# Designed miniproteins, single chains, continued (5): the designs that were tried, part 92

Each design is a single chain, and the fold is of that chain. pLDDT is the mean over its residues in the fold that is shown.

## One batch from the design tools (miniprotein)

Design m19193
Fold by ESMFold2-Fast:
Structure m19193 (fold): chain A 95 residues (1-95)
Amino acid sequence: MEELERLNEEALKAIEAGDIEKALELAEEIGKLLGDPRLGELLKEYIRALFGTGDAQRLADLLKEISDRDVTPEEIKAAQERYKKLKKEYEEELK
C-alpha cells in the first residue's frame, strides 16, 4: 500500500512538472505493483489523455487489445469513468 502511494505521489509530481515521460514510466511501475501490466497501460492512456495526447477511443481500443475476450460496453464505460475521475481529482489537487 505505501509503495503504491509513493509511486502515485511521484507520478502526480511528474505530471505537475510537465514531465510526461517520467509519469508514463511511473505508470508502468504502478501496473507491476498491482500485479497486472495492463493496468500500467491503462494508466498511461489516462496520463496521455490528461495532457491532451490521447482520447476515449484510444482507451477503448487498448482495452480490446489486452483482453482475451470482447470488451463489454460496461467495461469501456467504467474505464472512461476512471479516466474522468483521475483527471478531476488531479485538477482539484492543483487548486
Scores: mean pLDDT 61

Design m19194
Fold by ESMFold2-Fast:
Structure m19194 (fold): chain A 72 residues (1-72)
Amino acid sequence: GLFADADPEGLEKAYGLVKSALRESPPLPIERLVSMIDSGLRLDEARRAELLKMSPEEILAALEAALQRHRS
């Protein structure tokens, strides 16, 4: 998965940032969301490119799925 090798603390930080951004009006641009995630997870170029193709809701779902794997 996109976040399979990410650390749990970085994932929780990224999840919180994306969830908070989805509550903002107007919502943050996707480029800003990806930059905020990168600050916690230190994304490579390929992962940044994949996130830029996603909606904020898809990114949130991917982060939640990754967190569930670490909490199992």
Scores: mean pLDDT 74

Design m19195
Fold by ESMFold2-Fast:
Structure m19195 (fold): chain A 70 residues (1-70)
Amino acid sequence: KPSEEELERDIRLALIEITKGIAIANGYDKEAVDEAFEEAVKRLEADPSLPATELVNYLNELIEKKEKEK
């Protein structure tokens, strides 16, 4: 059975996956969203204690940044 820390990490990963899906459904550029999602996953891997709200906010900020670059 996973530890509490592992479950919290999995919940955070699921939340950013949901955020990615919502962004794509709302018409954001798929490439920009995919690139932002990859960066958010790397952030989670580097700091698995990062709160879910901070991680989701980080992903949303990256999506906006990538959209502006396109």
Scores: mean pLDDT 78

Design m19196
Fold by ESMFold2-Fast:
Structure m19196 (fold): chain A 65 residues (1-65)
Amino acid sequence: MDAAMQRVLEYAQGLKDEGIFEDVRVEGDKITVTLKDTSPKTASAAAALALFAIAEGLTEVTFED
């Protein structure tokens, strides 16, 4: 949508392509990420994405497992 949201989406999709996230979905200005598992590796990736989103000014990111 805007440049910040696009950058956050590209980062999340990269993690999905690596098999760390099960799914990445966009609904309006909200991004929903489905975690593949509850491992420390997946949790670390989710934390990194959340920090990146905050740095880009995007607070509408939700994680599901």
Scores: mean pLDDT 77

Design m19197
Fold by ESMFold2-Fast:
Structure m19197 (fold): chain A 79 residues (1-79)
Amino acid sequence: MSFEEVLEGLVEAARNGDEEGIERAVRWLRENAAKLRDRKEEIEEAFNEAARIYGEQGKEELAKKILAQGSAVLRLIDE
């Protein structure tokens, strides 16, 4: 699975309310964090878009969870 497919899958999962799809994308990003140092902006943008989608659906708790997961992924990349 490519990096681009993972980010597309994350955003699509948010549109469809597919929590398993979100967890799958987050897991892939965490497992590959050491290889993603030059991809931080794309990761941040994808998580911000997923959170925006949940916010527009009135799912504020899920929006906050997605932002926290994105921050955790970016923190792993910086380690």
Scores: mean pLDDT 86

Design m19198
Fold by ESMFold2-Fast:
Structure m19198 (fold): chain A 72 residues (1-72)
Amino acid sequence: SIADRMQQVVAESEKRTQKAIEELRKQKEENKNDPAKVKRLENKIQVLEDSLDAMKRMVDFVLKLEEEAKKK
């Protein structure tokens, strides 16, 4: 289905984004004595997490459309 293909693409994007988040978390630990840098890194992590949530909502929307088609 189209949702299955979207889930594959999203899964690949999620892996790349999770790796970026892990790298930012390591930088946060390295800079824990600098509150300004920590806040900036936390903001970057939040933006990436919000992007993941947006992708999941998009997939959920497509899945609901396919489910409505199957109800008939």
Scores: mean pLDDT 81

Design m19199
Fold by ESMFold2-Fast:
Structure m19199 (fold): chain A 107 residues (1-107)
Amino acid sequence: SLSLEEQIRKLGERLGLPEEVIEKSVKNAVDSVLRRPVEEEDVRHLEEALRTVLGDSLSEAQIRRIAEYYSSLMDPRKTPLHVALNVGLLLNLSDEQIAELARLLAR
């Protein structure tokens, strides 16, 4: 599997983003990794969104683990696009899947 940095770079290239935007996104992804208390409501919200987009591709155990991990780093309700982009980069999701995940998290 690709590193998070490589996944961010490849997504930025696919989206046609300028190199300076890609580099800033890589730096922000690294610098913003702060552990936070895991709130069960945030975990459930992210699980439901992941199940809707990826339920056919991932087991319930994998969905739960991803939801717990990202909820410990970021608030999926307050930063839906940021969470969706980070998950999408890790799992190599399509632009359409990332957009749907972001929309579900923003609800």
Scores: mean pLDDT 74

Design m19200
Fold by ESMFold2-Fast:
Structure m19200 (fold): chain A 65 residues (1-65)
Amino acid sequence: MQKLVSIATALEIEAVARGVRVVVEVKDNTLIVTHLDESEEKRKEGEELARKFAEEHKEVKVVFK
């Protein structure tokens, strides 16, 4: 549980640093990353960020919406 919260916090910090707006929810063993901006460019950056975290933390499921 605490490991997931730490990963979610790190994801949010990096999103802010990249100027990407996302909402990160923790449900069971899954991180759900929801993109808030309708900008295609920012959406792609958010998706790439979510993929990066999924690759770094294979034991955790990361879903981008």
Scores: mean pLDDT 77

Design m19201
Fold by ESMFold2-Fast:
Structure m19201 (fold): chain A 100 residues (1-100)
Amino acid sequence: SATERQMAILESVLGILLGGAEFSIKLAKKYLKEGDIKKAQKYLDDAEEILRQAREVLKELRKLAEESGDKETLARVEKYEEKIKKLEEEVKKLKKKVKK
């Protein structure tokens, strides 16, 4: 159905965004270890923006899954929400380390 196709696209986009956030966090950790606070801050800001976008995609995915009664997609939505929350907390902790 059109709804199933839309959910599949949103889940694919969400996967790309979460991978981007994880990669940005990895780069932030690398630059923080190297003492490059300016680059570390840039990648943490990138990760925050990507996670904000991921939350919007997750909201739309949840809405479509609820409207279609797709319990399997709703279960994955809850796992994605836990992952976003964990990445947001990691970014928050790393941002405290880059403050002067």
Scores: mean pLDDT 90

Design m19202
Fold by ESMFold2-Fast:
Formats: structure tokens, C-alpha cells, sequence
Structure m19202 (fold): chain A 78 residues (1-78)
């Protein structure tokens, strides 16, 4: 069900943003992966690509850019 998958993707995006804000980067990356899986299942490929960019930003230590990409993905999923 694409609608249920979209809801799950949104849930994981919110958890990922909270994890990044807390500085729990390993947990944030796990939530990014789950959000990407559900975005793909919902057919939202553009949102899934933003999650890949968010992971790369976290790996570079760029917290602000990671949150920016997550917010962009969330706007697509709404």
C-alpha cells in the first residue's frame, strides 16, 4: 500500500531529524535507510535520493545540510 508506505517514510524522516539534532549520527543513518526504503515503496524516488544525500552529509559532519535534505524529502512525501 503506497499510502501506508508514505506514512512510514514520513515517520522515519521525523525520527532521523530528531536523531541528527541529538547528535546520534549512527541512529540517524539507520532512520535514513528506513525512510529511503519506504519512500521507494511509495514510488517517491526523488525523496529517496534526498535520503542518500542526507547520509553523505552526516558522514561529512555537515549536520545542517543533512537536516536540509531531510526537510526537502519530507515536503515531497507530504
Amino acid sequence: DPEEARKKAIEYVKKAIEAVQRGDLDEAIKYFREAARYAQKAGDTEAALYFVEAIRAVQRGDREKAIEYLKKALEILK
Scores: mean pLDDT 82

Design m19203
Fold by ESMFold2-Fast:
Structure m19203 (fold): chain A 60 residues (1-60)
Amino acid sequence: SKLAEAARLGGASRAAVSRAVKAQVARGMSREDAENGVLAAARAAPDLSPAQFVQLVERA
């Protein structure tokens, strides 16, 4: 549900959001913290275009 909400807010695919969460987990973050962080980022930057959000998610 958190991944679906982040995708909806950021205008990105669920696959892109899932990739960001996996990248953060690979860096040593817990999955719960990674999911919360991605969702918080989507909420904090509601003026990002879908393309900009996808780039941010892929960079993560």
Scores: mean pLDDT 69

Design m19204
Fold by ESMFold2-Fast:
Structure m19204 (fold): chain A 68 residues (1-68)
Amino acid sequence: SGGELAREAVEGLESGSLSPEEAAEKLREAADMLKDRPAVAQGLRRAADVLEETGDKEAAIREALKAG
């Protein structure tokens, strides 16, 4: 599910098992799965954007958690 994929992205990012690029990809996929929940989907895309543009893992995790 989109929620499971978003959780995997956050956990992988925190543990270092996912690169920022891999985590951002999973967050975007999660957002697409959750497109019927537009506020959540936008928050997850925002988290991916922060991660891709800044590399700030902590900021990206915070945005993803606020989205859910």
Scores: mean pLDDT 82

Design m19205
Fold by ESMFold2-Fast:
Structure m19205 (fold): chain A 90 residues (1-90)
Amino acid sequence: DEVKKILQQMLDILQQLKENAGKDEKKVEELVKQYIKLREQYLITKYKSTPAVALSSASIIGTSLEYYVRRKDLDAIDKEIEEIQKEIEE
């Protein structure tokens, strides 16, 4: 299942973001960029979103996560992890 593989990759990136929260700003930036690309791919693959809509949506989520993890606020990332885990178990 291609969708499930993308979701598992997204979870791996989110766990790495959580580990680097408030510690390594450059690593956080790179992980956020990777997450945005994976989330865009997920939206296109599962929901048939247009690339522009998928990128916009993924960027909003990624930017929000970057903002909070830089401040050591893990609530948003924990919620994102929970939602992706539910999608995997579907």
Scores: mean pLDDT 86

Design m19206
Fold by ESMFold2-Fast:
Structure m19206 (fold): chain A 74 residues (1-74)
Amino acid sequence: VSKEELLERVRNAATVEEALAALEELRLKFPNDYEAQDEAAEILKNRFPESAEVEDAFNKVSVDALKDAVFKVT
């Protein structure tokens, strides 16, 4: 499964559970691709803004992406 395929699953998922599963698979298959994970989390947050599970997933990805960006700059 490609990262592009997983991003499309997040965009096209019919349910929040399906979209969250695609994000978690993206994080497992591409653990160092913080840009793809952040993109998927942003899509998920925009599609399901009222979901606590989505908010938690978005916050985890954002923290990881921020740590990666800071490490690369410093």
Scores: mean pLDDT 74

Design m19207
Fold by ESMFold2-Fast:
Structure m19207 (fold): chain A 86 residues (1-86)
Amino acid sequence: KPVVKVAFITTGDLLKALEWARKAVEKLEEEGIEVEPAVYHAESEEEAEKIAEELKKKGYDLVFKIESEEDVEKIVKEAKEIAKKK
């Protein structure tokens, strides 16, 4: 199985972001993709960008802002494309 390291960052409700991240992971696992997820809360957009830069340097394949359930579909699509390159 291809393994994708995915980080989710939210400036909003962390509990909702955890639910949306879980849905994205479940959909990727249905496609046969293994995901190593991490979820982070940022107090501002500036902090979110700083966290995103650090995570990219640490070898995360994908770093997403997750602010709504609609973002789940976008995240799944991008993660599938990265998995195809592995």
Scores: mean pLDDT 80

Design m19208
Fold by ESMFold2-Fast:
Structure m19208 (fold): chain A 77 residues (1-77)
Amino acid sequence: KLEDILIKLFQDEELAAEFLERLKAAERGDLGVEPDSSLSEDQKLLAKVIMGLSLEAVQALDAWLQELAPRAQALAA
């Protein structure tokens, strides 16, 4: 179910698979990167996933977040 959601989100099965593999690795503690200790556990997990993505996957994620930023701002107001 999460994989299907990620595929719909990225609209690219390879980028979704890369993100999912990094997420699974972070959950298992297999990632050697340590984010700032001041972050919440959820933020640390996301940081570990992002820090190991390919440039293409990072750029796709950034473009998606830029598109959603106005909506997130409206929800926070």
Scores: mean pLDDT 62

Design m19209
Fold by ESMFold2-Fast:
Structure m19209 (fold): chain A 87 residues (1-87)
Amino acid sequence: VPVVSVQRTSEEVLPGNTTLNITVIWPSSVKSATVTLELRPLSDPSKVTRIVMPEAVRDASGNLVSKGVYKTGPEDHLARLVLEVTR
């Protein structure tokens, strides 16, 4: 039976006009994984934006790799990653 786990990172301040490079690597035993970037503006943290990263790809060692790039607008945000993993 596949086991689905959800992990959330701590929220950190992501300044405006920043390019965020995201890389998450899972061992070869992981069947699938999805990385979502959650953003909340410091001016209005009730507004949540969710950005799903591109589909994870196997590397030459069989590890599952998720890579994404996000460029912020001029506003500062609270940012975290939501990691959904199927084993």
Scores: mean pLDDT 83

Design m19210
Fold by ESMFold2-Fast:
Structure m19210 (fold): chain A 64 residues (1-64)
Amino acid sequence: SSVTEEVVRRVKEWLEANPEASRQEKIDGVHLIVKEVTEERGLSPQEAVEAMKAALKVLDEYLE
């Protein structure tokens, strides 16, 4: 979906801009992005869960 694509893009851009961020800072940054997209787009609880799952998959790739 367009919303999931936006979340994935924002998360990747933020992680790439902050390669030296700690594990906790990366986790917090990803959660903040999902929260901001949820509020900006007015996502339902189900859509917010799907956005968070997509964001966490991207985070896992960067944390390995």
Scores: mean pLDDT 84

Design m19211
Fold by ESMFold2-Fast:
Structure m19211 (fold): chain A 91 residues (1-91)
Amino acid sequence: MKDSEIARLLTAALLLAVGEYIEAQMNGDEEKAEAVRKIIDLLLEAGRAYDAGDFDTAIEKLNQAAKLAREAGLTPLADVIEELRKAVEDR
């Protein structure tokens, strides 16, 4: 059950991030596009750490992603990443 929840939340975060990246590219917002790219990289690194059983690294990467999303004003993305981090912590 927990692995399924984590996979669902990670997928949701990645889909939101891709949507934000496309919007930033369409609007010519290079700073936002760069921030979203970094968030996507951190989410993928967190997923790899989780698959390896390195939950501490996964949590660290998710904290970095959530902070960057908050700083970029991407509130729905930050909220999903924070839910994902909590799901990993509660494992």
Scores: mean pLDDT 85

Design m19212
Fold by ESMFold2-Fast:
Structure m19212 (fold): chain A 84 residues (1-84)
Amino acid sequence: DDEKLLEALSAVMKSFGLPEITKETIERLKKESPEMAEVINYMFEVIRKHSETLTPEELGMLIMFDDVELARERVAAMREAENK
């Protein structure tokens, strides 16, 4: 689901003070490269499997690193820094 991918990426971008990722950005990447379309489809499959278990921030890190443990660890560290 494109909306879940955008939400996860936007959460990561916002945490770094960067602009929101838009649907147009994802659609452009799919059109410009068949290889990127396959990568994005893989990311959607990962989101479908983990969206019930991971927060949007954790999903964003998962998209960046393709590692569930690393994604959770990075978000946990960020939350600890924010709470203290």
Scores: mean pLDDT 67

Design m19213
Fold by ESMFold2-Fast:
Parts: C-alpha cells; structure tokens; sequence
Structure m19213 (fold): chain A 63 residues (1-63)
C-alpha cells in the first residue's frame, strides 16, 4: 500500500534527522495500517523500530 510505504519512508527520514518524536508518530501510523492489512511481518518490524526509537527519544530528553 502506497500510504504505508510513505509513512515508513517519512519515519525513517525523521530517525536519520534525530527527530525521534516525529519518527515515532509516523511509525505508529504505519503500524496501525499494517495491522489493518494483516501484514504481521511489517507489524513485527515496526514494533522493533518503535521500541528502538522510543528508547532513543527517552535518551535524547534526559538532562
């Protein structure tokens, strides 16, 4: 699905920029679409990516 591909691309772009908050938002949207489509392989990959991005976001926000 083109929408899923675009969300994945934007999420990856924001990870590369270090904008983990935006990356997480795009990956969450992509996961919702993948779940709706029954794409379990993409859901599993997104779960791993979301966990990694969430950890990076938490690190970034620590003072």
Amino acid sequence: REELAQLLKQGGDYVRKGDYGKALAYYDKAKAIAEKLGDSATVERLDALIDQVRAKLEEQQKA
Scores: mean pLDDT 79

Design m19214
Fold by ESMFold2-Fast:
Structure m19214 (fold): chain A 119 residues (1-119)
Amino acid sequence: MEEEILKKALEVFRHTNEALEALEKGDGKSAVEHLRKAAEAAKELAELLESQGTEDHKELAKKARELAEKLEKAKEAAEKGDFKKAIEYIKSGQPQLNAIIAYMIRLIGDRIDEELAKK
């Protein structure tokens, strides 16, 4: 389950970055495809997080859904050829993406700490 959350968070991060690079190069088709995949991964991540039932997971799920909405709007802008607006939508989602990345780093760190700390 944590492995599935980590995998989906990595997919969100990877496809968002690939989309941003494609938009900066003027590759609208590639950008749309990566934005679609990033938005789908963010929605799936939110569902996985909501299934955990803790307050922290629910807060992170809300951020994942907010990111998914911004990525969908970025995809729509890219489909219309408005790459500047698409980039603006992606950047407006940066706080939500940063929260997801911080959670991933924490999950990895907690596992390392548990293995090292106990006598």
Scores: mean pLDDT 83

Design m19215
Fold by ESMFold2-Fast:
Structure m19215 (fold): chain A 79 residues (1-79)
Amino acid sequence: SELEEAIKKGRELARKAVNMPVEEAVKFFDELEEKYKDNGKAKSYFSMARTDIETRGKEALEGVEELLAEAMKEYLKNK
C-alpha cells in the first residue's frame, strides 16, 4: 500500500542518516526540511529528528526511525 511504502521510505531515510557522520546527518535533515517545506507537519518531524541527533547523539537514533516514518505518512496525507 502507499502507506506501507511511505513508512518504508521514512525508515530507509533514517537508516541512511544513521550511517552518516553527525555533521552530514544534520545537513541531510536540513535538505529534507527544505524539500518538504510545503508540508508543515512533515517538516516538523524532520526538524525534530535533526535536533535529537544533534543534541542527544546516538541515544536519539532509536526515535528517528519513527519520526521519519511519521513525516512520510504526513506527506502522503497531503499529496
Scores: mean pLDDT 79

Design m19216
Fold by ESMFold2-Fast:
Structure m19216 (fold): chain A 66 residues (1-66)
Amino acid sequence: SKVEEVLREVREYARELLEQGVDPDVVMQKVMALIQELGDQRGIPREDVKRVAQEVARWLQEEVDQ
């Protein structure tokens, strides 16, 4: 699934940025931009892009609340 591939790539990118000590707010901005770029490049429907963004935002909030 294109959606599952984007979720995996974005989560890996976010983890790498967090491990480098990048501020969580900056990480959120960067991953949201990446989701939109990948959605456009891969022709993912707008509704699916929104679902990916919501899922990643929820996941990232849980990761940084640790």
Scores: mean pLDDT 81

Design m19217
Fold by ESMFold2-Fast:
Structure m19217 (fold): chain A 61 residues (1-61)
Amino acid sequence: SQMMLELSRSVLNKARNAGELLGAPKEVIQQTLDTATDMAKLSVPEGEEIEALGEKIYQSL
């Protein structure tokens, strides 16, 4: 659903920002984003779009 996609986008962005603020290693932030993306894909028909969003956020690190 559109709401779940928007929520997933918000959560992924917040996780990335929090990781950067805490000085977490890029690999740790990537693992967190990968896990969150996989979990989101289980609940959203737009799984490919969620995966692309996760990759985009990772590339912005």
Scores: mean pLDDT 66

Design m19218
Fold by ESMFold2-Fast:
Structure m19218 (fold): chain A 56 residues (1-56)
Amino acid sequence: DFPDLNGVTAEQIGEMARGGALGAGYSPERADEIGKVAAEKLPQAQADIAAANASL
């Protein structure tokens, strides 16, 4: 079950993705890129989760 992302901001998802990347051993520069990409993808991820929930 995927969590509801409607209450999540782009900043929050970016910070979480950056923290996860740092924990996985990525460089700070790479972690920043991963965070930015995650924040940019948030609207699409929210749409994909909504579509998946509507299909079930």
Scores: mean pLDDT 70

Design m19219
Fold by ESMFold2-Fast:
Structure m19219 (fold): chain A 64 residues (1-64)
Amino acid sequence: MLPSDDEILLALVEMEIGFIKANVPPEEQRAELERLRDKWLARVTNPALKAEITALVDEAIAEL
């Protein structure tokens, strides 16, 4: 079964979060994660997917 577009998009968000955590200085990670959230929320219209993206980014920020 092919992954859904939503599953692919969430995998891309998780990959970008990982990139920020690995390559951005710790003091700038929160701001970059918030920019990542805003970027993806601007591209997505599905409220459920917006909630999942928000949860992933908020969890990543909480782990800082």
Scores: mean pLDDT 81

Design m19220
Fold by ESMFold2-Fast:
Structure m19220 (fold): chain A 133 residues (1-133)
Amino acid sequence: MSEEQRRMQRQLDAIADQTSREIAEILRTETDPEVKYEKLLRKLREMAERIIALALANGLSPGQAALLALDAMNQVLRDLIQFYKASKEDVELLVRAAEEVGRELARTLSPEDQARVDSYLEAMKGQAKYFVE
């Protein structure tokens, strides 16, 4: 990989790690599911916007940028399950929030890239269901 590609990957990892810690704190401190869901949506949207801006600045297409944002959301989901022991209810809220953000991203893309996003979201939902059953 080039120096620039390594720098971008480090920035992507740092954004995902920060978001995982912030979401873990929300899940630990919020007891109202509605307030929890709104906070999760905001954190995932903020992460997606940062990742898309970074990817576009590095010359990636909008579709590639959206897939990187989805990869980061999936990484956050996995980290919360593996390291923070998120409950089934919290995982279900996080998956719904990620699906909403993913659909928002898809609306700005070509039909071909929308289909890729939809496929990724279905795969993510399937994986999450396996971990919480």
Scores: mean pLDDT 84

Design m19221
Fold by ESMFold2-Fast:
Structure m19221 (fold): chain A 74 residues (1-74)
Amino acid sequence: SMRERLEAAARALGLSEADRAALLAQPSYAALISNLPTLDLDPVQRALLYRFLAGELSPEEVRALLAAGTRFPL
């Protein structure tokens, strides 16, 4: 499901419990996508989440890119 994929992405990104809870607390997935720029996320984590939601990255690829110190501007 989309929720399970989002939870996997949050774990792969190494989000804090508070940031993960804020992400998943959105009233709908459409609201989540619309509110991504307003969430208190690290810019790298936010950029990788955008790419994951676009279907460009798997959770494992997100983890590997984050560990490599790669930076993506928004």
Scores: mean pLDDT 68

Design m19222
Fold by ESMFold2-Fast:
Parts: structure tokens; sequence; C-alpha cells
Structure m19222 (fold): chain A 78 residues (1-78)
């Protein structure tokens, strides 16, 4: 299993949807950045036999009701 972490800095965050099948959210942390914006840190687990290039989408809902979908592409290097 391969673990990947990344950070989303898209303002205030209320919720995060699960990625596509084959990826599992292991950890989800919300913190406030020094500039006052919310910061969301995500840790994912990828299956060892997954495709060399995998794409997943994360949906984030802001406090004002604005919904953002972030698409992340992961490429396994040799």
Amino acid sequence: MTRVSFTLDLGRVLSLSEPTPGMTILELRRSRAPDGHDRLEVVLELHDEGEPVQTFRVTIELDDGTVRTVEVTLRRLP
C-alpha cells in the first residue's frame, strides 16, 4: 500500500467527499492558517496494484454554500 499526503487551501471548508474506489482516506485534519483561512490536510492510501496513473475528485463545501470539486491526478514513478 502506498500513502500520499496533500494539502488543500481553498478557504473555509465544511465537508470532504470520499475519493473514487481504490483510494481510502486515512486521515483528515482541519487547521487554521496564519492568514485566517482554513487549511485541510488529507492522507490517502492507494492500492499496490492500482493503475500507474490514478485520478480522484474531492468535493469541498465552503461556509457560504459554495461547492468546489478538486481533481487530483497521481502518477506512480518507477
Scores: mean pLDDT 63

Design m19223
Fold by ESMFold2-Fast:
Structure m19223 (fold): chain A 80 residues (1-80)
Amino acid sequence: SPPPPVLYAAVAVKREDGEIVVVDSHVSTSREEVLRRAERTLREHPDVEAVGLAQRRGVSPEEVRKMALEEAVKKLEEKE
């Protein structure tokens, strides 16, 4: 059996009314597709404050998306 694919995720976030809001989230087996979508989101939504990226093999799309969201939130909270 082939090994399970690597899943790549990008989650773009902003602050709105003191809350963290997800502007876009994408999961794919293609790193290039995920990065292209993140770049497009940044062009179309200049109010995006952070993008979280994650990759992992043998996880669900929901799990890798959660990892990317956690990275985005961390970047946003650590921003001075």
Scores: mean pLDDT 86

Design m19224
Fold by ESMFold2-Fast:
Order: structure tokens, then C-alpha cells, then sequence
Structure m19224 (fold): chain A 73 residues (1-73)
């Protein structure tokens, strides 16, 4: 049980980013709950979680470099 699904660096970054959390957290939680209930195989759950993280990364894009500057806090 200690071997969890491995998050790629982009996926881990998105989970740390509050802007990305609403896109992936509820889907990930549902898939984990289904796997724990035995409704999904661990492999199927891992594949779906990976797909959600990939889609979240694509939806967020890469705003770091094109991010507008000059806005005060």
C-alpha cells in the first residue's frame, strides 16, 4: 500500500498551485475513492488520475513566461 501512483513533476506542481486545484482535486478524490471501494482497478484509477493531471496541465498552459507584470499586490 505505501507505493502510491507517481505524480510527474508537472502534475505535482499543479496540485501545489491553488489555481489548478479546482480542476483536478475533485476528480482525483473521486477516482481514489472508487479505487478504495474496489470499483476501479489500481491501474485504471492511476491511468485516469494521470489523464486528469495531463488535461489540467494543458488547460492551465504555461502562464509563467507570458505572465503580465507591473501589477501591485
Amino acid sequence: MPTAVRLNPAGARLLRDPAAAPLVLPGVAELIARAAAGELSPEEAAARITALLREAAAAIGDPREPRATGEPP
Scores: mean pLDDT 60

Design m19225
Fold by ESMFold2-Fast:
Structure m19225 (fold): chain A 61 residues (1-61)
Amino acid sequence: MSIREISEKWFEEALKLSEEEQEKLAEEYANFIGKKLNLSDEEVQLVKDIIIHEIKREKEE
């Protein structure tokens, strides 16, 4: 499975979760990416915000 397919499935599963669980998953995923890419704490927070925004956007569609 490509990284894009994995990302799409992750978002699809995240949409089924409660808002609190979605925030927790976004935080864990942002921290995982941050560790892999050596991002700052501020950049990790930005990634988390982007993930949460994308989850909410998908719910409106």
Scores: mean pLDDT 72

Design m19226
Fold by ESMFold2-Fast:
Structure m19226 (fold): chain A 64 residues (1-64)
Amino acid sequence: MKAAIEEEIRRYLAEAGLSEAEWERIVRDVETGLGRKLSLEEQLTMARVAALGRREVAAQRAAA
C-alpha cells in the first residue's frame, strides 16, 4: 500500500543521490508546472527515472 510505495521511492532517491528535501522541491516544482497534484504512483515513476538517469550519466562519463 502507500507505505510500500514510499519506501520504494526512498530507495530510488538514495540511488539517484537525492535528499528527501531536494525531492520534495522537485515534486512541488513539477506539480506547479502541471497545475495538479502527483499521485504516489507518479512520484514512484519519477524517482525510478531519476535513478536510471543517474546510472546512464555515470556510465557515459566513465566511458568518455
Scores: mean pLDDT 76

Design m19227
Fold by ESMFold2-Fast:
Structure m19227 (fold): chain A 115 residues (1-115)
Amino acid sequence: MIETVDQSKGDAFEALLKQAGVLDELQQASNDFEKKTSEGDWKGAAESLLKMSEAFEKAAEKSPDPEVKEELLEVSEALRELARAVEEKNWEKAKEQLGRLLEEVARAAEAAAAA
């Protein structure tokens, strides 16, 4: 497990996702991702990342704060790009997109904590 955000900012981010009604969808997709990766099902893993992307798009649409909305859409886009790299088994590109995802999640968590 990689912890990628400060806990207080992470708590604010989780509260935002719960308020948007997508936390359960994200938890389920995260569990599916772990299961699919353990099975070597990289197509299924990519599909789980796409479901996470859709959940972040829903959260963005429900966000009243335009800065939070923008950052959630960036997280969604990074997840879509990561999903494509994983499906293609392009591990170099997947590593680059994972780095982007971690940066965008950190920015979204900062925006949520500031709101």
Scores: mean pLDDT 80

Design m19228
Fold by ESMFold2-Fast:
Structure m19228 (fold): chain A 52 residues (1-52)
Amino acid sequence: MLTQAQVDTINAYIDVMGLPASKRVTQFSTKAEKAALAQALDMDPVEFNRLF
């Protein structure tokens, strides 16, 4: 489970990158959903997990 601060940070980043709202995460987002998001942002999954 993501913290609210992590959710807010990730969703703000999604908005800045111009990704659709359907890519936004919630506190209940799974590790697989986070991995898919990292790929959509063209980020390495390890780097994504380090930042978020």
Scores: mean pLDDT 68

